# Designed miniproteins, single chains, continued (3): the designs that were tried, part 12

Each design is a single chain, and the fold is of that chain. pLDDT is the mean over its residues in the fold that is shown.

## One batch from the design tools (miniprotein)

Design m8380
Fold by ESMFold2-Fast:
Structure m8380 (fold): chain A 65 residues (1-65)
Amino acid sequence: SAEIEAKARRAVAALEEAYRAGDEVAVRSGAHDLGLPLEEIRRALESGDHSLLLARLKELYEAEA
């Protein structure tokens, strides 16, 4: 759905902003919430390739809807 897509994109944008700001607490919380290893989420945020994060967030939001 458009709402799920927009929600996922906003969540990734927030994580990217936290990562660039050096907010380690927010990045760690994001990794825990997504069920991903911290190193994997850091690599995704550092590379700017958000495809994995978007796919995972959409999956989680759809499961909770």
Scores: mean pLDDT 82

Design m8381
Fold by ESMFold2-Fast:
Structure m8381 (fold): chain A 88 residues (1-88)
Amino acid sequence: MAVELALRLLRAEKAGDEETVRELREELRRLGFTEEQIEALVEGVREIEEEQRKLAAEGVEIETEEEEKRYAEELERKFEEVLRRALE
């Protein structure tokens, strides 16, 4: 569940959809995450996205739907790591 919400939150932030971001933050709050933990998750997601932009600038980029799915799977794994750190 958290991983799914994390991916949706990342996509919404990437798209600049502030309303969806707000709704997803509220959903995470209902799941028992504190504002501090949600902020840590958002920061972790931002860091992952910045790393991906850096790789893209070096010639590593996502061009196909298949690559986008692989990227999402990698993000899920990294996001679970960020979630565990935030909850420690």
Scores: mean pLDDT 69

Design m8382
Fold by ESMFold2-Fast:
Structure m8382 (fold): chain A 95 residues (1-95)
Amino acid sequence: SVDEIVKEFEEAAERVLEKVPEEEKEEFKELAEKAIEALRKLLTESAESEEMEKKVVEAFRELALKNPNLRYSDVIEAFKAFMEAILEVKELVEK
């Protein structure tokens, strides 16, 4: 299930990357790679991994599904914020 979640997140990140301006793609890729690594670590090392797993899956599925009518720039910003939030959670958990 962790591998399935990570794969689904990777696929979502790739789809969003297609809409990112060319000059920002490298920065977005770096952020996505860090977020994917952080997500995998949180899901495998957390004492509440099952609950965390369910919440993470629901959160990014809702981000993808509930934004069909949003401008793609808003979707990119929301996705970046989500990835940065994952990194912040990892930082807090490791402290």
Scores: mean pLDDT 65

Design m8383
Fold by ESMFold2-Fast:
Structure m8383 (fold): chain A 61 residues (1-61)
Amino acid sequence: MLSPEQQKRLEELRNTPGFEQYSDEELLEALKKNNWDVEKAKKALVEKEIDEGMELIEKAV
């Protein structure tokens, strides 16, 4: 179970524009890996999207 503090961090991340595409599980994984730091979790998700694409052309920018 998540504490109220952890739920609040998840909600902040969930409500960030552009992060609506992520599932709660993806957001929780990012938060856990970044020691529940919302700002670091946001950076990690953005950096992962930039790096992960097997088809670099899919971002086309």
Scores: mean pLDDT 70

Design m8384
Fold by ESMFold2-Fast:
Structure m8384 (fold): chain A 72 residues (1-72)
Amino acid sequence: MKEELAKLSREAVEQLREATKRREELLAESGTSEEEFRAGLEKSTEAAVKVAEEAGDYELAEEIRRLGKELQ
């Protein structure tokens, strides 16, 4: 069970990383403000951190937190 949660957490990290990389592109296409986009990603980052910690993967949790700082 925890191994499956760890895999899902890694997939969530990849999605966050791709969203961060394409932030400017997504903002232009969606018509969303940068502030609203960052707030949404911050919530997703916090949720992903909790999932990683529940899976016992604290290294992944720290990676997700680092990505969250890049979204500021």
Scores: mean pLDDT 70

Design m8385
Fold by ESMFold2-Fast:
Structure m8385 (fold): chain A 68 residues (1-68)
Amino acid sequence: SKVTLSATSPSRPDVTVTIDLPADADELSVELSIAVEAAIMRGQGHSEADIEAVREALLEQARAAGLI
């Protein structure tokens, strides 16, 4: 069983970040996976506003799934 977190960049709707996690993933694994994706977006030149919007959407999905 797995949980998929997915969020689309507000300014670039063709850009979607997807994270697949085990359904029993611990909080640290979830936080690190989201932090890694944010770092990748920053390295690719995405705006801080888009990065924060994607990060918050992924965190909200993780909370809704009971992962954090």
Scores: mean pLDDT 85

Design m8386
Fold by ESMFold2-Fast:
Structure m8386 (fold): chain A 68 residues (1-68)
Amino acid sequence: MSAEESELLQEVLEWLSELVKQYKEGKISLDEVKEKIEEYLAEARKTVPERVYEIIKNVADWTLKELE
């Protein structure tokens, strides 16, 4: 994995951690978390290489499964 791909994944992990924290603190609903992740994935599909998109999608799917 390139340094740029590693930095992007770190930023995505930090963003997902912040969403999970806001959900656990009652600041956003689970539906809002799902909506934000879907919007992010839709944009990522258009802008990042497919390999990076698959990693982001898998991390997001695992995050949502933990919150169910």
Scores: mean pLDDT 79

Design m8387
Fold by ESMFold2-Fast:
Structure m8387 (fold): chain A 67 residues (1-67)
Amino acid sequence: SSEEIKKWYELAVQAGLFDDIDKLPQYQQEAIERLKEGYAIDPTVSDVVMGFQIGLAGGLRALARQL
């Protein structure tokens, strides 16, 4: 859900995972900013960006389960 994605984003911020976001490629920064709004996947993006979104969402879910 959107609220769970926002919670995962907050946990990742507290863990320092996004401290250097400004150093990432623009498409990765945009994907991370969408998480703050509660959206993990934008289906209209390219395959490369889609792969990053899926990996990011999976990683955040895994992180939340280890806390």
Scores: mean pLDDT 75

Design m8388
Fold by ESMFold2-Fast:
Formats: structure tokens, C-alpha cells, sequence
Structure m8388 (fold): chain A 62 residues (1-62)
């Protein structure tokens, strides 16, 4: 879906621009949004997809 695609694109940009510590902070923030249900303009599926992309970026930088 376009919502999931947009979330993945944003996550990819973040993995290119941010260091490991900043990406880990972003993952924690996404987890908090998923747990609270305050997803904003993104679905839970989109946030989970973004989280996976951020975690992949962290692994590639380690």
C-alpha cells in the first residue's frame, strides 16, 4: 500500500542520514507509537515495516 511504501521510503532516508545511536532512538520511538496506538498518518503495518527497515540499516552499519 502507498502508506507502507511511504513509511519504508522515510525509513531508508533515515538510515542514510542518521548514525547508529540515532537510528536506535528512532526504533524506540516507532515501538512507542505502535504500543500506544498513536500511529498518526501511518498504519501499524506501515510503522512495523519502517521499524524493520531501520533495524536493517542498524545491522548494515554495525
Amino acid sequence: SSNVEAAIEIAKILTEELNIEELKAAVKEVDSLIESGETGSFSKEALEAAKKELEKGIKEKE
Scores: mean pLDDT 80

Design m8389
Fold by ESMFold2-Fast:
Structure m8389 (fold): chain A 104 residues (1-104)
Amino acid sequence: MRELEEKRREELERQIREIEQQAYDAAYNYAYYRVMADYYAATDPEKAEVYRLRAESYAAQLDGYLRRALGIGPEAAQRAQAAADKGYADGTKKALADIAALLA
Protein backbone atom coordinates (compact mmCIF):
# COMPACT_ATOMS: atom_id res chain seq x y z
CA MET A 1 0.00 0.00 0.00
CA ARG A 2 2.80 2.52 0.80
CA GLU A 3 4.40 2.10 -2.68
CA LEU A 4 1.03 2.77 -4.38
CA GLU A 5 0.46 5.87 -2.19
CA GLU A 6 3.98 7.16 -3.02
CA LYS A 7 3.45 6.52 -6.76
CA ARG A 8 0.07 8.31 -6.59
CA ARG A 9 1.69 11.34 -4.88
CA GLU A 10 4.52 11.37 -7.47
CA GLU A 11 1.98 11.16 -10.34
CA LEU A 12 -0.14 13.97 -8.81
CA GLU A 13 2.96 16.18 -8.32
CA ARG A 14 3.97 15.46 -11.96
CA GLN A 15 0.49 16.49 -13.17
CA ILE A 16 0.59 19.71 -11.10
CA ARG A 17 4.07 20.58 -12.44
CA GLU A 18 2.89 19.98 -16.03
CA ILE A 19 -0.13 22.26 -15.50
CA GLU A 20 2.12 24.95 -13.90
CA GLN A 21 4.35 24.94 -17.00
CA GLN A 22 1.33 24.94 -19.35
CA ALA A 23 -0.32 27.82 -17.43
CA TYR A 24 2.94 29.82 -17.43
CA ASP A 25 3.47 29.30 -21.19
CA ALA A 26 -0.16 30.13 -22.08
CA ALA A 27 -0.18 33.27 -19.88
CA TYR A 28 3.23 34.35 -21.25
CA ASN A 29 2.06 34.05 -24.87
CA TYR A 30 -1.34 35.63 -24.10
CA ALA A 31 0.35 38.69 -22.52
CA TYR A 32 2.98 38.93 -25.28
CA TYR A 33 0.50 38.81 -28.17
CA ARG A 34 -2.03 41.08 -26.40
CA VAL A 35 0.64 43.81 -25.96
CA MET A 36 1.84 43.35 -29.57
CA ALA A 37 -1.77 43.58 -30.85
CA ASP A 38 -2.28 46.84 -28.91
CA TYR A 39 1.02 48.24 -30.28
CA TYR A 40 0.13 47.52 -33.94
CA ALA A 41 -3.60 48.45 -33.69
CA ALA A 42 -3.20 51.97 -35.20
CA THR A 43 -0.22 51.39 -37.56
CA ASP A 44 -0.84 47.85 -38.91
CA PRO A 45 -4.42 46.70 -38.21
CA GLU A 46 -3.98 43.41 -40.16
CA LYS A 47 -0.91 42.45 -38.09
CA ALA A 48 -2.73 43.58 -34.91
CA GLU A 49 -5.65 41.24 -35.80
CA VAL A 50 -3.26 38.25 -36.21
CA TYR A 51 -1.74 38.97 -32.76
CA ARG A 52 -5.23 39.48 -31.23
CA LEU A 53 -6.39 36.06 -32.52
CA ARG A 54 -3.23 34.41 -31.14
CA ALA A 55 -3.81 36.11 -27.77
CA GLU A 56 -7.44 34.86 -27.72
CA SER A 57 -6.25 31.30 -28.50
CA TYR A 58 -3.74 31.39 -25.60
CA ALA A 59 -6.36 32.93 -23.26
CA ALA A 60 -8.66 29.96 -24.02
CA GLN A 61 -5.80 27.50 -23.39
CA LEU A 62 -4.97 29.26 -20.08
CA ASP A 63 -8.63 29.07 -18.94
CA GLY A 64 -8.56 25.32 -19.71
CA TYR A 65 -5.37 24.73 -17.69
CA LEU A 66 -6.64 26.75 -14.70
CA ARG A 67 -9.92 24.76 -14.75
CA ARG A 68 -7.97 21.47 -14.84
CA ALA A 69 -5.88 22.62 -11.87
CA LEU A 70 -9.03 23.53 -9.92
CA GLY A 71 -10.36 20.02 -10.68
CA ILE A 72 -7.25 18.52 -9.06
CA GLY A 73 -7.57 20.66 -5.92
CA PRO A 74 -6.89 23.99 -4.17
CA GLU A 75 -3.08 23.54 -4.05
CA ALA A 76 -2.95 22.79 -7.79
CA ALA A 77 -5.24 25.77 -8.53
CA GLN A 78 -3.08 28.13 -6.43
CA ARG A 79 0.17 26.90 -8.02
CA ALA A 80 -1.26 27.13 -11.57
CA GLN A 81 -2.52 30.68 -10.88
CA ALA A 82 0.91 31.71 -9.50
CA ALA A 83 2.60 30.28 -12.62
CA ALA A 84 0.09 32.13 -14.85
CA ASP A 85 0.70 35.42 -12.97
CA LYS A 86 4.47 35.01 -13.50
CA GLY A 87 3.99 34.10 -17.17
CA TYR A 88 1.78 37.15 -17.70
CA ALA A 89 4.39 39.45 -16.11
CA ASP A 90 7.29 37.87 -18.07
CA GLY A 91 5.36 37.92 -21.38
CA THR A 92 4.41 41.58 -20.91
CA LYS A 93 8.06 42.45 -20.14
CA LYS A 94 9.26 40.57 -23.25
CA ALA A 95 6.74 42.34 -25.51
CA LEU A 96 7.75 45.78 -24.16
CA ALA A 97 11.46 44.91 -24.71
CA ASP A 98 10.73 43.80 -28.30
CA ILE A 99 8.76 47.02 -28.95
CA ALA A 100 11.66 49.09 -27.51
CA ALA A 101 14.07 47.26 -29.88
CA LEU A 102 11.80 48.12 -32.87
CA LEU A 103 11.91 51.83 -31.88
CA ALA A 104 15.73 51.87 -31.61
Scores: mean pLDDT 89

Design m8390
Fold by ESMFold2-Fast:
Structure m8390 (fold): chain A 57 residues (1-57)
Amino acid sequence: VPLPDLPPAPYDRLGPIPVPDEEFFKITQELADKIRAGEITWDEARELFKKKVEELK
């Protein structure tokens, strides 16, 4: 996979991580990639993100 730039480290958050940050990171990356590819719009991405967050909850 290409490295467009150093991605923001999920470990930018210091301290214990009680939530599954890895899952949130993966979801945001997938949605961002789909928006860039033109598969979905920003509004669609927000709706998908909302549903994914509800599933994790």
Scores: mean pLDDT 63

Design m8391
Fold by ESMFold2-Fast:
Structure m8391 (fold): chain A 95 residues (1-95)
Amino acid sequence: MAEEVLDNLVELGKKYGVSTVVFVALSLGFDPLFIREILRRLNVPDEVIEFLEKKYEEMLAEIQAARDAGASPEELGKLWVEKAKEIVKEFNEKL
């Protein structure tokens, strides 16, 4: 189950670039440890992975705060996509 998904995402990163797989993983709310394994297999430096993990944790906290404040599913989806785009841009600048 997890192994097949991991292999598919590593292939996505090899074919379309690391930033593409990061955007997909963040947008779908993947486990941070699972994202770490994908990035390590794509030879991303540990300091860049740690940067991404911190930003993703901050993003998940902001989404949870918005949900707790009564944001609609549509508003949460927009916030999720906007935050994922910001993180991917910063991540790409660190590579």
Scores: mean pLDDT 81

Design m8392
Fold by ESMFold2-Fast:
Structure m8392 (fold): chain A 99 residues (1-99)
Amino acid sequence: MEEYLKLAEETLKEAEDTPAYLSAYAAVGYLRAAEKLNGDKRLLGQGLIYLGRAYMELERYEEALPLFEEALEIYRELGDEEGIREAERGIEEARRKLG
């Protein structure tokens, strides 16, 4: 989690003046909330989804894919059907871009 928060904060700096800014901003917010709430898995999963979306908008598909894959495993553990769908969509889009 600490690693993902640092990654999201660096991504937010890179996303400045890009379409990725809002996704990176959301990722920082969710990951910071997860840290404050003792590693809340739902907030961590949502933070990873937004971080993956930020990388997709930056066209960094190789970095986006593992974030969506980890979010998928978290949402599967939680039984969160909406989170599972969101993560699977991200995986499909990232894989399509990678060829």
Scores: mean pLDDT 87

Design m8393
Fold by ESMFold2-Fast:
Structure m8393 (fold): chain A 85 residues (1-85)
Amino acid sequence: MQKELKEEVLKLLDEIREIILTEKDEEELLERTEKLMEKIAELVKKLSPEDQQEVLRYALEQALKIAEHFKDEEAVKAIREVLKK
């Protein structure tokens, strides 16, 4: 069950990335991402601390891909610094 919840959260994060990269309508982008973020928040509360940390790392990796797509060099640098161990 817990492994399935983690996999669902990771899939939802992938969906948010795709929406941000492909949706040109700002209102639709906000509505679609907000619904997915609400679902992620509900699922994350049920995860173990270890799975929450893995989800956070994956979310940062998705944020990095988005920042690279929009050529946001400041965001790319900030996210890479957080991802360093």
Scores: mean pLDDT 80

Design m8394
Fold by ESMFold2-Fast:
Structure m8394 (fold): chain A 94 residues (1-94)
Amino acid sequence: SVEEEIKELVEELKEKLKKAKTIEEMVKYVQEFERKVIELLKKNVSSETFEKAKKIVEDMAVQVYILASEGKSIDEIIEVVERGLKKLLEILKE
């Protein structure tokens, strides 16, 4: 269920990012996503897994902000989100 909930949160984030009209909106959506994923992980995984997963989510958020601030395409920003999801799912399997 944790993996399924994270996948749903990522799909929601991707949809919101595609509809975002400003960098400020993109940042807001990424911060909301980060808070929701961190809260979900904190309640459902070991401390060791939590620290690894938290770093992946934080790294993803920073990279999205950098790409958005540099005016990169939405497709490049979405690719960062999808790579973050892949890394999160690998940590949750281990």
Scores: mean pLDDT 86

Design m8395
Fold by ESMFold2-Fast:
Structure m8395 (fold): chain A 72 residues (1-72)
Amino acid sequence: SLAFTEEQQKIITEMAELVKQAKTKEALLKSIGLLLRGIGDAFQYLLQGDEEGALKALKESLEEIKKVVEEG
């Protein structure tokens, strides 16, 4: 299936909620870029049947977004 799992969807939702918390235009644009890249990378792993790789890519993107939002 090319659909994200419930765990993957939960992380995507958490990333989106963090992006909404960005207080500067720079942090907002950077966090949006990280969100889109994380989703794209996860989707490439799913196309290869690698659910674990997809989950890892999303978790790495989530941590980067947290850092960007906390710094801006």
Scores: mean pLDDT 85

Design m8396
Fold by ESMFold2-Fast:
Structure m8396 (fold): chain A 69 residues (1-69)
Amino acid sequence: SAAARARAEALLAEARRLVDQLRDEEMKQTFLEAIETVERLLATDPEAALIAAERLLQDVRKAVEEERA
């Protein structure tokens, strides 16, 4: 759906912004690769991409919080 696509795109944009704040280059690269994988999924299955984007954003938020603690 268009709504699922728009939401997934917004979540991926937020995840990419948070990844830019990570200091660990290896972790940053791993998350960037995960974002690219979800972006490819978005082209074929927006509903599955939305679920993947929500999980990815949670993982990225946790990583950023742990680096700042």
Scores: mean pLDDT 88

Design m8397
Fold by ESMFold2-Fast:
Structure m8397 (fold): chain A 88 residues (1-88)
Amino acid sequence: SNAARQKALDTLNKDDDFYNNVLVNSSNMSKIYSDGQTVSRQMQSQAGMYFSFKNMGKVYNQNSQDVADALSTMIKRRNDALNKKLAE
């Protein structure tokens, strides 16, 4: 129910680790991922060669995947924690 979900969220949000580390860090990771994809796309265009980012696109593609995997893991952990609280 919406009431049970809200109560679970209130409990999780009072956890300093959840609020400060998960929500703030997830926002920062999302930005890094977006920036990495932009650099990769610029490297794939002929125009991107002019910016001296040779091979940076490949490194950003790998790092972007690692960041995406980390963000997905954090989102899954949040959803799992919420579902666990709702099941209690």
Scores: mean pLDDT 46

Design m8398
Fold by ESMFold2-Fast:
Structure m8398 (fold): chain A 62 residues (1-62)
Amino acid sequence: NEEMQKLLTAVNDAGEKIRKELGKLEAQLIDSGPSLQSEISRLQAKLKSIDAKKDELERELI
C-alpha cells in the first residue's frame, strides 16, 4: 500500500522536524525565560497528535 507508506513517511518527517524545533526552543527557554512556554506546549501537543497518527497508519499497514 504505497499511499499508506507515503503518509507514514510524511508523518515521520513532520514529527522529526517538530522534535528538532522543540529542542531548540527548550534550550532558548533556559536563557530567554518563560516567553516560549506556550509555543513549546503547542509543539508538544502537535507532536503527540502526529505520533498517534503514525501509530494508526502503522497498525493499518501491519
Scores: mean pLDDT 75

Design m8399
Fold by ESMFold2-Fast:
Structure m8399 (fold): chain A 72 residues (1-72)
Amino acid sequence: SAEELEKKADELEGKDPVKAINYYGQAAREAVAAGDTERAVRYLRKASEIAKKNGDEGTARVLERVAERLAA
């Protein structure tokens, strides 16, 4: 479920930020499939924040753009 993927991402945020980003991305896809675009937007923005903190501005920017498109 999206919630299980979110929990895994949260646990990995400080330990393995790349895996945390990937799990939030998977959670966002599951949320979209379930029709919960607001939840997907939150997951993508969280992943973007983690990417930014990890020095990956390119990934952060892509994730922010996807979130903005879904929020529109």
Scores: mean pLDDT 88

Design m8400
Fold by ESMFold2-Fast:
Structure m8400 (fold): chain A 62 residues (1-62)
Amino acid sequence: SPIDAARRELIFKEAELGLTRMRLWVLEKSNEPQSKIDEVRKKEEALEAEIAALRKQIAALE
């Protein structure tokens, strides 16, 4: 069903967000170039937006 597919995608996207946040933390602690940190932050923001959209879709289907 569409709702079950969206819920599974949400789980995978939340896991990817967690890993992205861990990578960001490591890069910040390692004093990596700001451009590299900014690139990973953009990925984090994109994942957060995708997760927010999936949550809205799930809520609309409930």
Scores: mean pLDDT 87

Design m8401
Fold by ESMFold2-Fast:
Structure m8401 (fold): chain A 98 residues (1-98)
Amino acid sequence: MEEIEKARETLEQIRNVLEGRDEDASKELRISSPAEIAELARKIYKEFKESDPELAEEAKEILKEAVRLIASFSVLTNPEQQEEVKKEEEKRIEELLK
């Protein structure tokens, strides 16, 4: 129950980071990359999937967004792999949720 409240607060802070408040919110969360956001969201999703499906659904949405950000960063580094990265991103989201 205290765990659910903490997870919800973490997801709200992650949303602030994703909405473009990266400098302040990421310092509070101590996160420096979208990969850390994806791992936190995945963990919350799996922990609360059976006990709080609504919280798990929010974590799932954040996980998808973080994976898309990782894919975007990869494309910026390797533009020639854009199509391959997009296909891999879609498969990764499906695998991470199962």
Scores: mean pLDDT 67

Design m8402
Fold by ESMFold2-Fast:
Structure m8402 (fold): chain A 102 residues (1-102)
Amino acid sequence: SEVEKLTQLLIESYYDVAKLTFEIEGIPWTKAREEQIKAILAQQEPGIRRALEEAFATGDVAPVETFGQQVVDTLRSEGYSVLAQAIRMLFQDFVAWLKAKL
């Protein structure tokens, strides 16, 4: 489905942005870090899919914007301020694109 396709695209983009952000910050991308990020993404996947299902059902991007803000707020609370900003930009770009598809 379109929802499943976009869920996987967003997860892949999130992983790429996280890896690039850590590399730019000079933080080593270790196996432990990769496994931690993959675990976070696996936990977030059902929420992303649900937000996309709601957006397509309502014709409104608000569910995706709300979920994205929750992700950003959680990252900031955990001390990942630079990653939080990068993920905020990723969700903003994704939402702008999604508005044209709803």
Scores: mean pLDDT 87

Design m8403
Fold by ESMFold2-Fast:
Structure m8403 (fold): chain A 66 residues (1-66)
Amino acid sequence: MDEIRARVEELLRRLGARTGRDPAEVGAELARLIAEGRYAEIRRRYPEVTDEDLEDVRQVMAAERA
């Protein structure tokens, strides 16, 4: 779990740097879009995000709800 969380943190830092946004804001937006099933919108806004990245984010979200 800690390794997955570290990968998600690194992903959010990279996306934040590219978009000029706070990594926490990017994380909140990704979590919301995943929860809403809006994967096409994720692909449009963050085309660099892979299916593996999305799976890591989903695992962190599930752990935080447990």
Scores: mean pLDDT 81

Design m8404
Fold by ESMFold2-Fast:
Structure m8404 (fold): chain A 83 residues (1-83)
Amino acid sequence: MRQVTVTPPQEGSALERAKAAAFEFAMRHVRSHTVGEIVAALAPVRSAEELVAALRALGVSEPNARAIVRAGIEGRPVTLTVP
């Protein structure tokens, strides 16, 4: 297992920051899906719970998905353990 730090942007709404953090994580660490599939899954999301569900559909664990979304909402970095 390895440590990964997700740093959300400091600008935009809470949901916009959470979506940006989720997109950056998925682009770097979700290898089972294409860029187009990641964009299609994350772009239409309108709530924090939908964002968690979309990340889980992309293969992100529930604890990691929730941690990424929370970090984005709060505008604060989070360190995750990934395989």
Scores: mean pLDDT 81

Design m8405
Fold by ESMFold2-Fast:
Structure m8405 (fold): chain A 70 residues (1-70)
Amino acid sequence: SVDDAVEGTKKDTYDYLLKAGVDEKTAKKVADQIGGLVRQTMEDPSLAEEQQKKAEELIKKAIEEAKKKK
């Protein structure tokens, strides 16, 4: 289901960001944002490539910001 896909992606993204050194609050925020992108893609599959690029950029920025901290 769409909800299962969204929640699964949020969990996977959250776990990945935590392993990359992102704090829990930021990891949850980014995971929630990426979950929203997945929901949009499930509603309109033509957006898949654009939403994937947005998701990759969100993850990259979160990791870069985490590396700026001690």
Scores: mean pLDDT 83

Design m8406
Fold by ESMFold2-Fast:
Structure m8406 (fold): chain A 82 residues (1-82)
Amino acid sequence: AELFRQLAEAIAAGDAEKANELAEQLGEVYASLPAETQQKINEVLRAYQAKYAPVADELSEEEQLAAAAELALQIADVVAES
């Protein structure tokens, strides 16, 4: 769960190197998660796309980073509750 929060912080800070490092670690974590947790993460991703896809072309880089950070935090909460 903590890795997802660190990823959100790295994305919000624009630290691409740290974000990429954490993303690699999260790939291993995701593969080890129960199917129910993976499904909940997919639900969060669908909600994110529904919220941001209609306005994706209008979002600034700052707004895109904030949206990505929010997504990472929502995934962290799902993993923590699983």
Scores: mean pLDDT 71

Design m8407
Fold by ESMFold2-Fast:
Structure m8407 (fold): chain A 90 residues (1-90)
Amino acid sequence: GPELEKALKELEKALKEGDREKAVKYGKKTVELGSKEGDPEAVLKAIEIAAEHGNREVVDAVIRKALEEFPVPLGIGLALRGIGLWLDKS
C-alpha cells in the first residue's frame, strides 16, 4: 500500500544520505507494515536495498524485526532468504 511504498522510499533515501538512524527506523517500519498488509516480500525488498548499499546494520535490524513480526516458520524463511541476498550483494 502507499505507506509501505513510502517507507521503502524513505529507507533508500536514508541509505543514500548515510543517515544510519533513519535507515534502521524505516527498515523496521517496512517490516511492520509488510506484516500488517500481508506482504512478506516487503522484508526482502528492504534487505535487498540495504545490501545494495552495503549496510549490514540495516540488514541485521530488518531480519531481527521480521523474526519478531512474522510467524516462526515464515520469519525463519525470510531471514534465510535475506542472508542470501546480503551474501549475493557483498
Scores: mean pLDDT 86

Design m8408
Fold by ESMFold2-Fast:
Structure m8408 (fold): chain A 67 residues (1-67)
Amino acid sequence: SILEKAEKAEEEAYEEALKDPSLPEETKKFTAALRGIAVLAKEDPELAEKREEEVLEKMKKEAEEEE
């Protein structure tokens, strides 16, 4: 399914991000999530929009908590 493809892409992107020690943990997670959303957008743009909003909201909350 497209959800499984998106989850797989997110996991792979996160594993690749883990190889870069200069990236903060939050950046690694958000980059991975955006990769999964990109996969979703090809087949289900409506679901991708919802996921993107969730990721952006989480990014804003993380930034606010760190400040």
Scores: mean pLDDT 76

Design m8409
Fold by ESMFold2-Fast:
Structure m8409 (fold): chain A 81 residues (1-81)
Amino acid sequence: MEEDKKLAEDYVKNNDPETIEKLSKRVKELQKKLAELAEKYGIDPSKTPLPKEFQEILEKLKAIYEGIDPRLARLYESLLK
C-alpha cells in the first residue's frame, strides 16, 4: 500500500520515465489479478456483491489512481459501491 502510494506521488511530482514504467507495470499486474478473480468467481462488478479479495484489489488500484488523478479514483469508488 505505502509503496503504491509513493510511486503514484513520485509520478505526479517528477514525471520520471522509470517511475511511469514501474507504475504502469504495477497497474497492469493488479488489473490482470482482477480479471483472473472475476473469471474465477463469475463476477459482474456492476451488479454482483463483490468478494473481499476482489474489493481489496480494487482498493489498491484506487489508491494508485488517487495519487495520479482523483477523477479516476471516483470511477473505482462507483465499482466498489
Scores: mean pLDDT 64

Design m8410
Fold by ESMFold2-Fast:
Structure m8410 (fold): chain A 78 residues (1-78)
Amino acid sequence: SMRLAVLGVSGDVSAEEVREAIESLGIEVAGGPYLQTDRNGRRYYLFFLLVPESITEEDVRRHLESRGLELLFFRKLP
C-alpha cells in the first residue's frame, strides 16, 4: 500500500534530479515540484508523494544524500 507524504528539498539543484531520485525508490510523485520560499528567503522544492509502506524517512534521506541532494523535511501523513 501507499501513504501520502510531503517532501522539501533544497532549491539549489535541478527539480528533475530530485524527481528521478524519488522515483528510483518506487515513490510516486502526486504533486510538484512546487518552488517555494521559506520565511528566511531560502528556496526549496515541495513535492507531494505516494510512498510505499516499506520505504522509511531514513531510506529517502540516505538516497537523496548519496546524490548530493539536501533533504529539508520528509513527513508521512497518517
Scores: mean pLDDT 85

Design m8411
Fold by ESMFold2-Fast:
Structure m8411 (fold): chain A 96 residues (1-96)
Amino acid sequence: ELEEKYEKLVKEGTPEAAQEVFDVLANGSEEEREAVIKAINKAADSPNVLKTLDIILIESTLTEEGLKKWQKVSVWLAKQGDVLKNVIALYEKLKP
């Protein structure tokens, strides 16, 4: 259910889908956030997942709201296990 929904969203690679993913990671329930991370890891080989992460990065740097959302995401991620480290390492590797 939730994992399938978010797998489709992370594979879209559109600004609208990326905004929904970003909002869930920042403000969603624990169940929703876990479902998003599982979806990202399952679809990690998709180029559209990288597009989604890139859109989130841009949003997090361009707006005050985006920066606040990213702080919420980073605090939550710091409490998660090794599964998320691979996604974060990939994200960091793609930073300009």
Scores: mean pLDDT 72

Design m8412
Fold by ESMFold2-Fast:
Structure m8412 (fold): chain A 59 residues (1-59)
Amino acid sequence: MTVTELLEELLKKGEDAKTIGEKLLKYVKENNPEANLEAAERAIEALVKDIEARKKAEE
């Protein structure tokens, strides 16, 4: 499973943006221990904000 596949599954389940961010970060930590975690955290924070903005636009 890729990060993108996990994101799609969490969105299908109707998980909130914060829960999605937490689960994505946990997945990166467990499957990519060599990754720059600060960069991953920043990317996930930006993604969470994007998800929240899209949900507002759909209202």
Scores: mean pLDDT 75

Design m8413
Fold by ESMFold2-Fast:
Structure m8413 (fold): chain A 72 residues (1-72)
Amino acid sequence: SLEERKKAAQEAADHLNRAKKLYEEFVKDPSKKKEADEHYQKARDYASKLGPDLQKAVDERLEKIKKEAEEK
């Protein structure tokens, strides 16, 4: 379970970082939105396996990244 949680945390972080980059690219290329949304969803999905506190932290981070990207 601890190892599974570490893997889920890493996957959530990786998808979170990719979603951030894709949302930044979306400002110039609309085709990136679907990929960004998919990685956003995967990050949330992996976060759900980590428990409520870590899930909330990842959700807050994802919302912040999305808002920051939309402001560019």
Scores: mean pLDDT 72

Design m8414
Fold by ESMFold2-Fast:
Structure m8414 (fold): chain A 83 residues (1-83)
Amino acid sequence: SEALEAARRALEAADRADATGLLGAQIGGGVGALAAGVGLLLVSKGADEEGLAAAERGLRAAEAGLEGALAGGSEGGLEAMGK
């Protein structure tokens, strides 16, 4: 289940992004994980190639969000501190 593996890895990237406390990383990771989940749903509907491609794209997005936050830092963590 390549799509399931990609979705699981996207969720792991989103969890790590959330752990950074950086709002931009949290949003990017969440959107990537959602896109990977949609890919998994497409596979479950019989669109195996399109679904796998979507799940992998979602994984890439989640990983890119986390990587950007870790490499550059961001003020999103300050916004997350909120009231």
Scores: mean pLDDT 70

Design m8415
Fold by ESMFold2-Fast:
Structure m8415 (fold): chain A 84 residues (1-84)
Amino acid sequence: QLQQQIADLQAEIAREESRYNDLRKKLEETSKKAEMLKDVDPQAAKKYEEERNKLEDEINVEEFRIQLYRTLLAKAQAQLAAAQ
């Protein structure tokens, strides 16, 4: 049923948004470490920069998933409205 699909999509969006927020916190922490080390240990700073890039890629994937689920939610909601 469309109502169940809408509920499932809303729950999935909430889970993905939580994951996105966790990744953003990790990115902020990793970016701080890279910045603090850049003048004292450039090699260690570079490793944190590489970790930051990986986290940015993961965040981009989560942003894409959230956008996809929001698009699917909007379509399901429109279909439900049209069926009434």
Scores: mean pLDDT 86

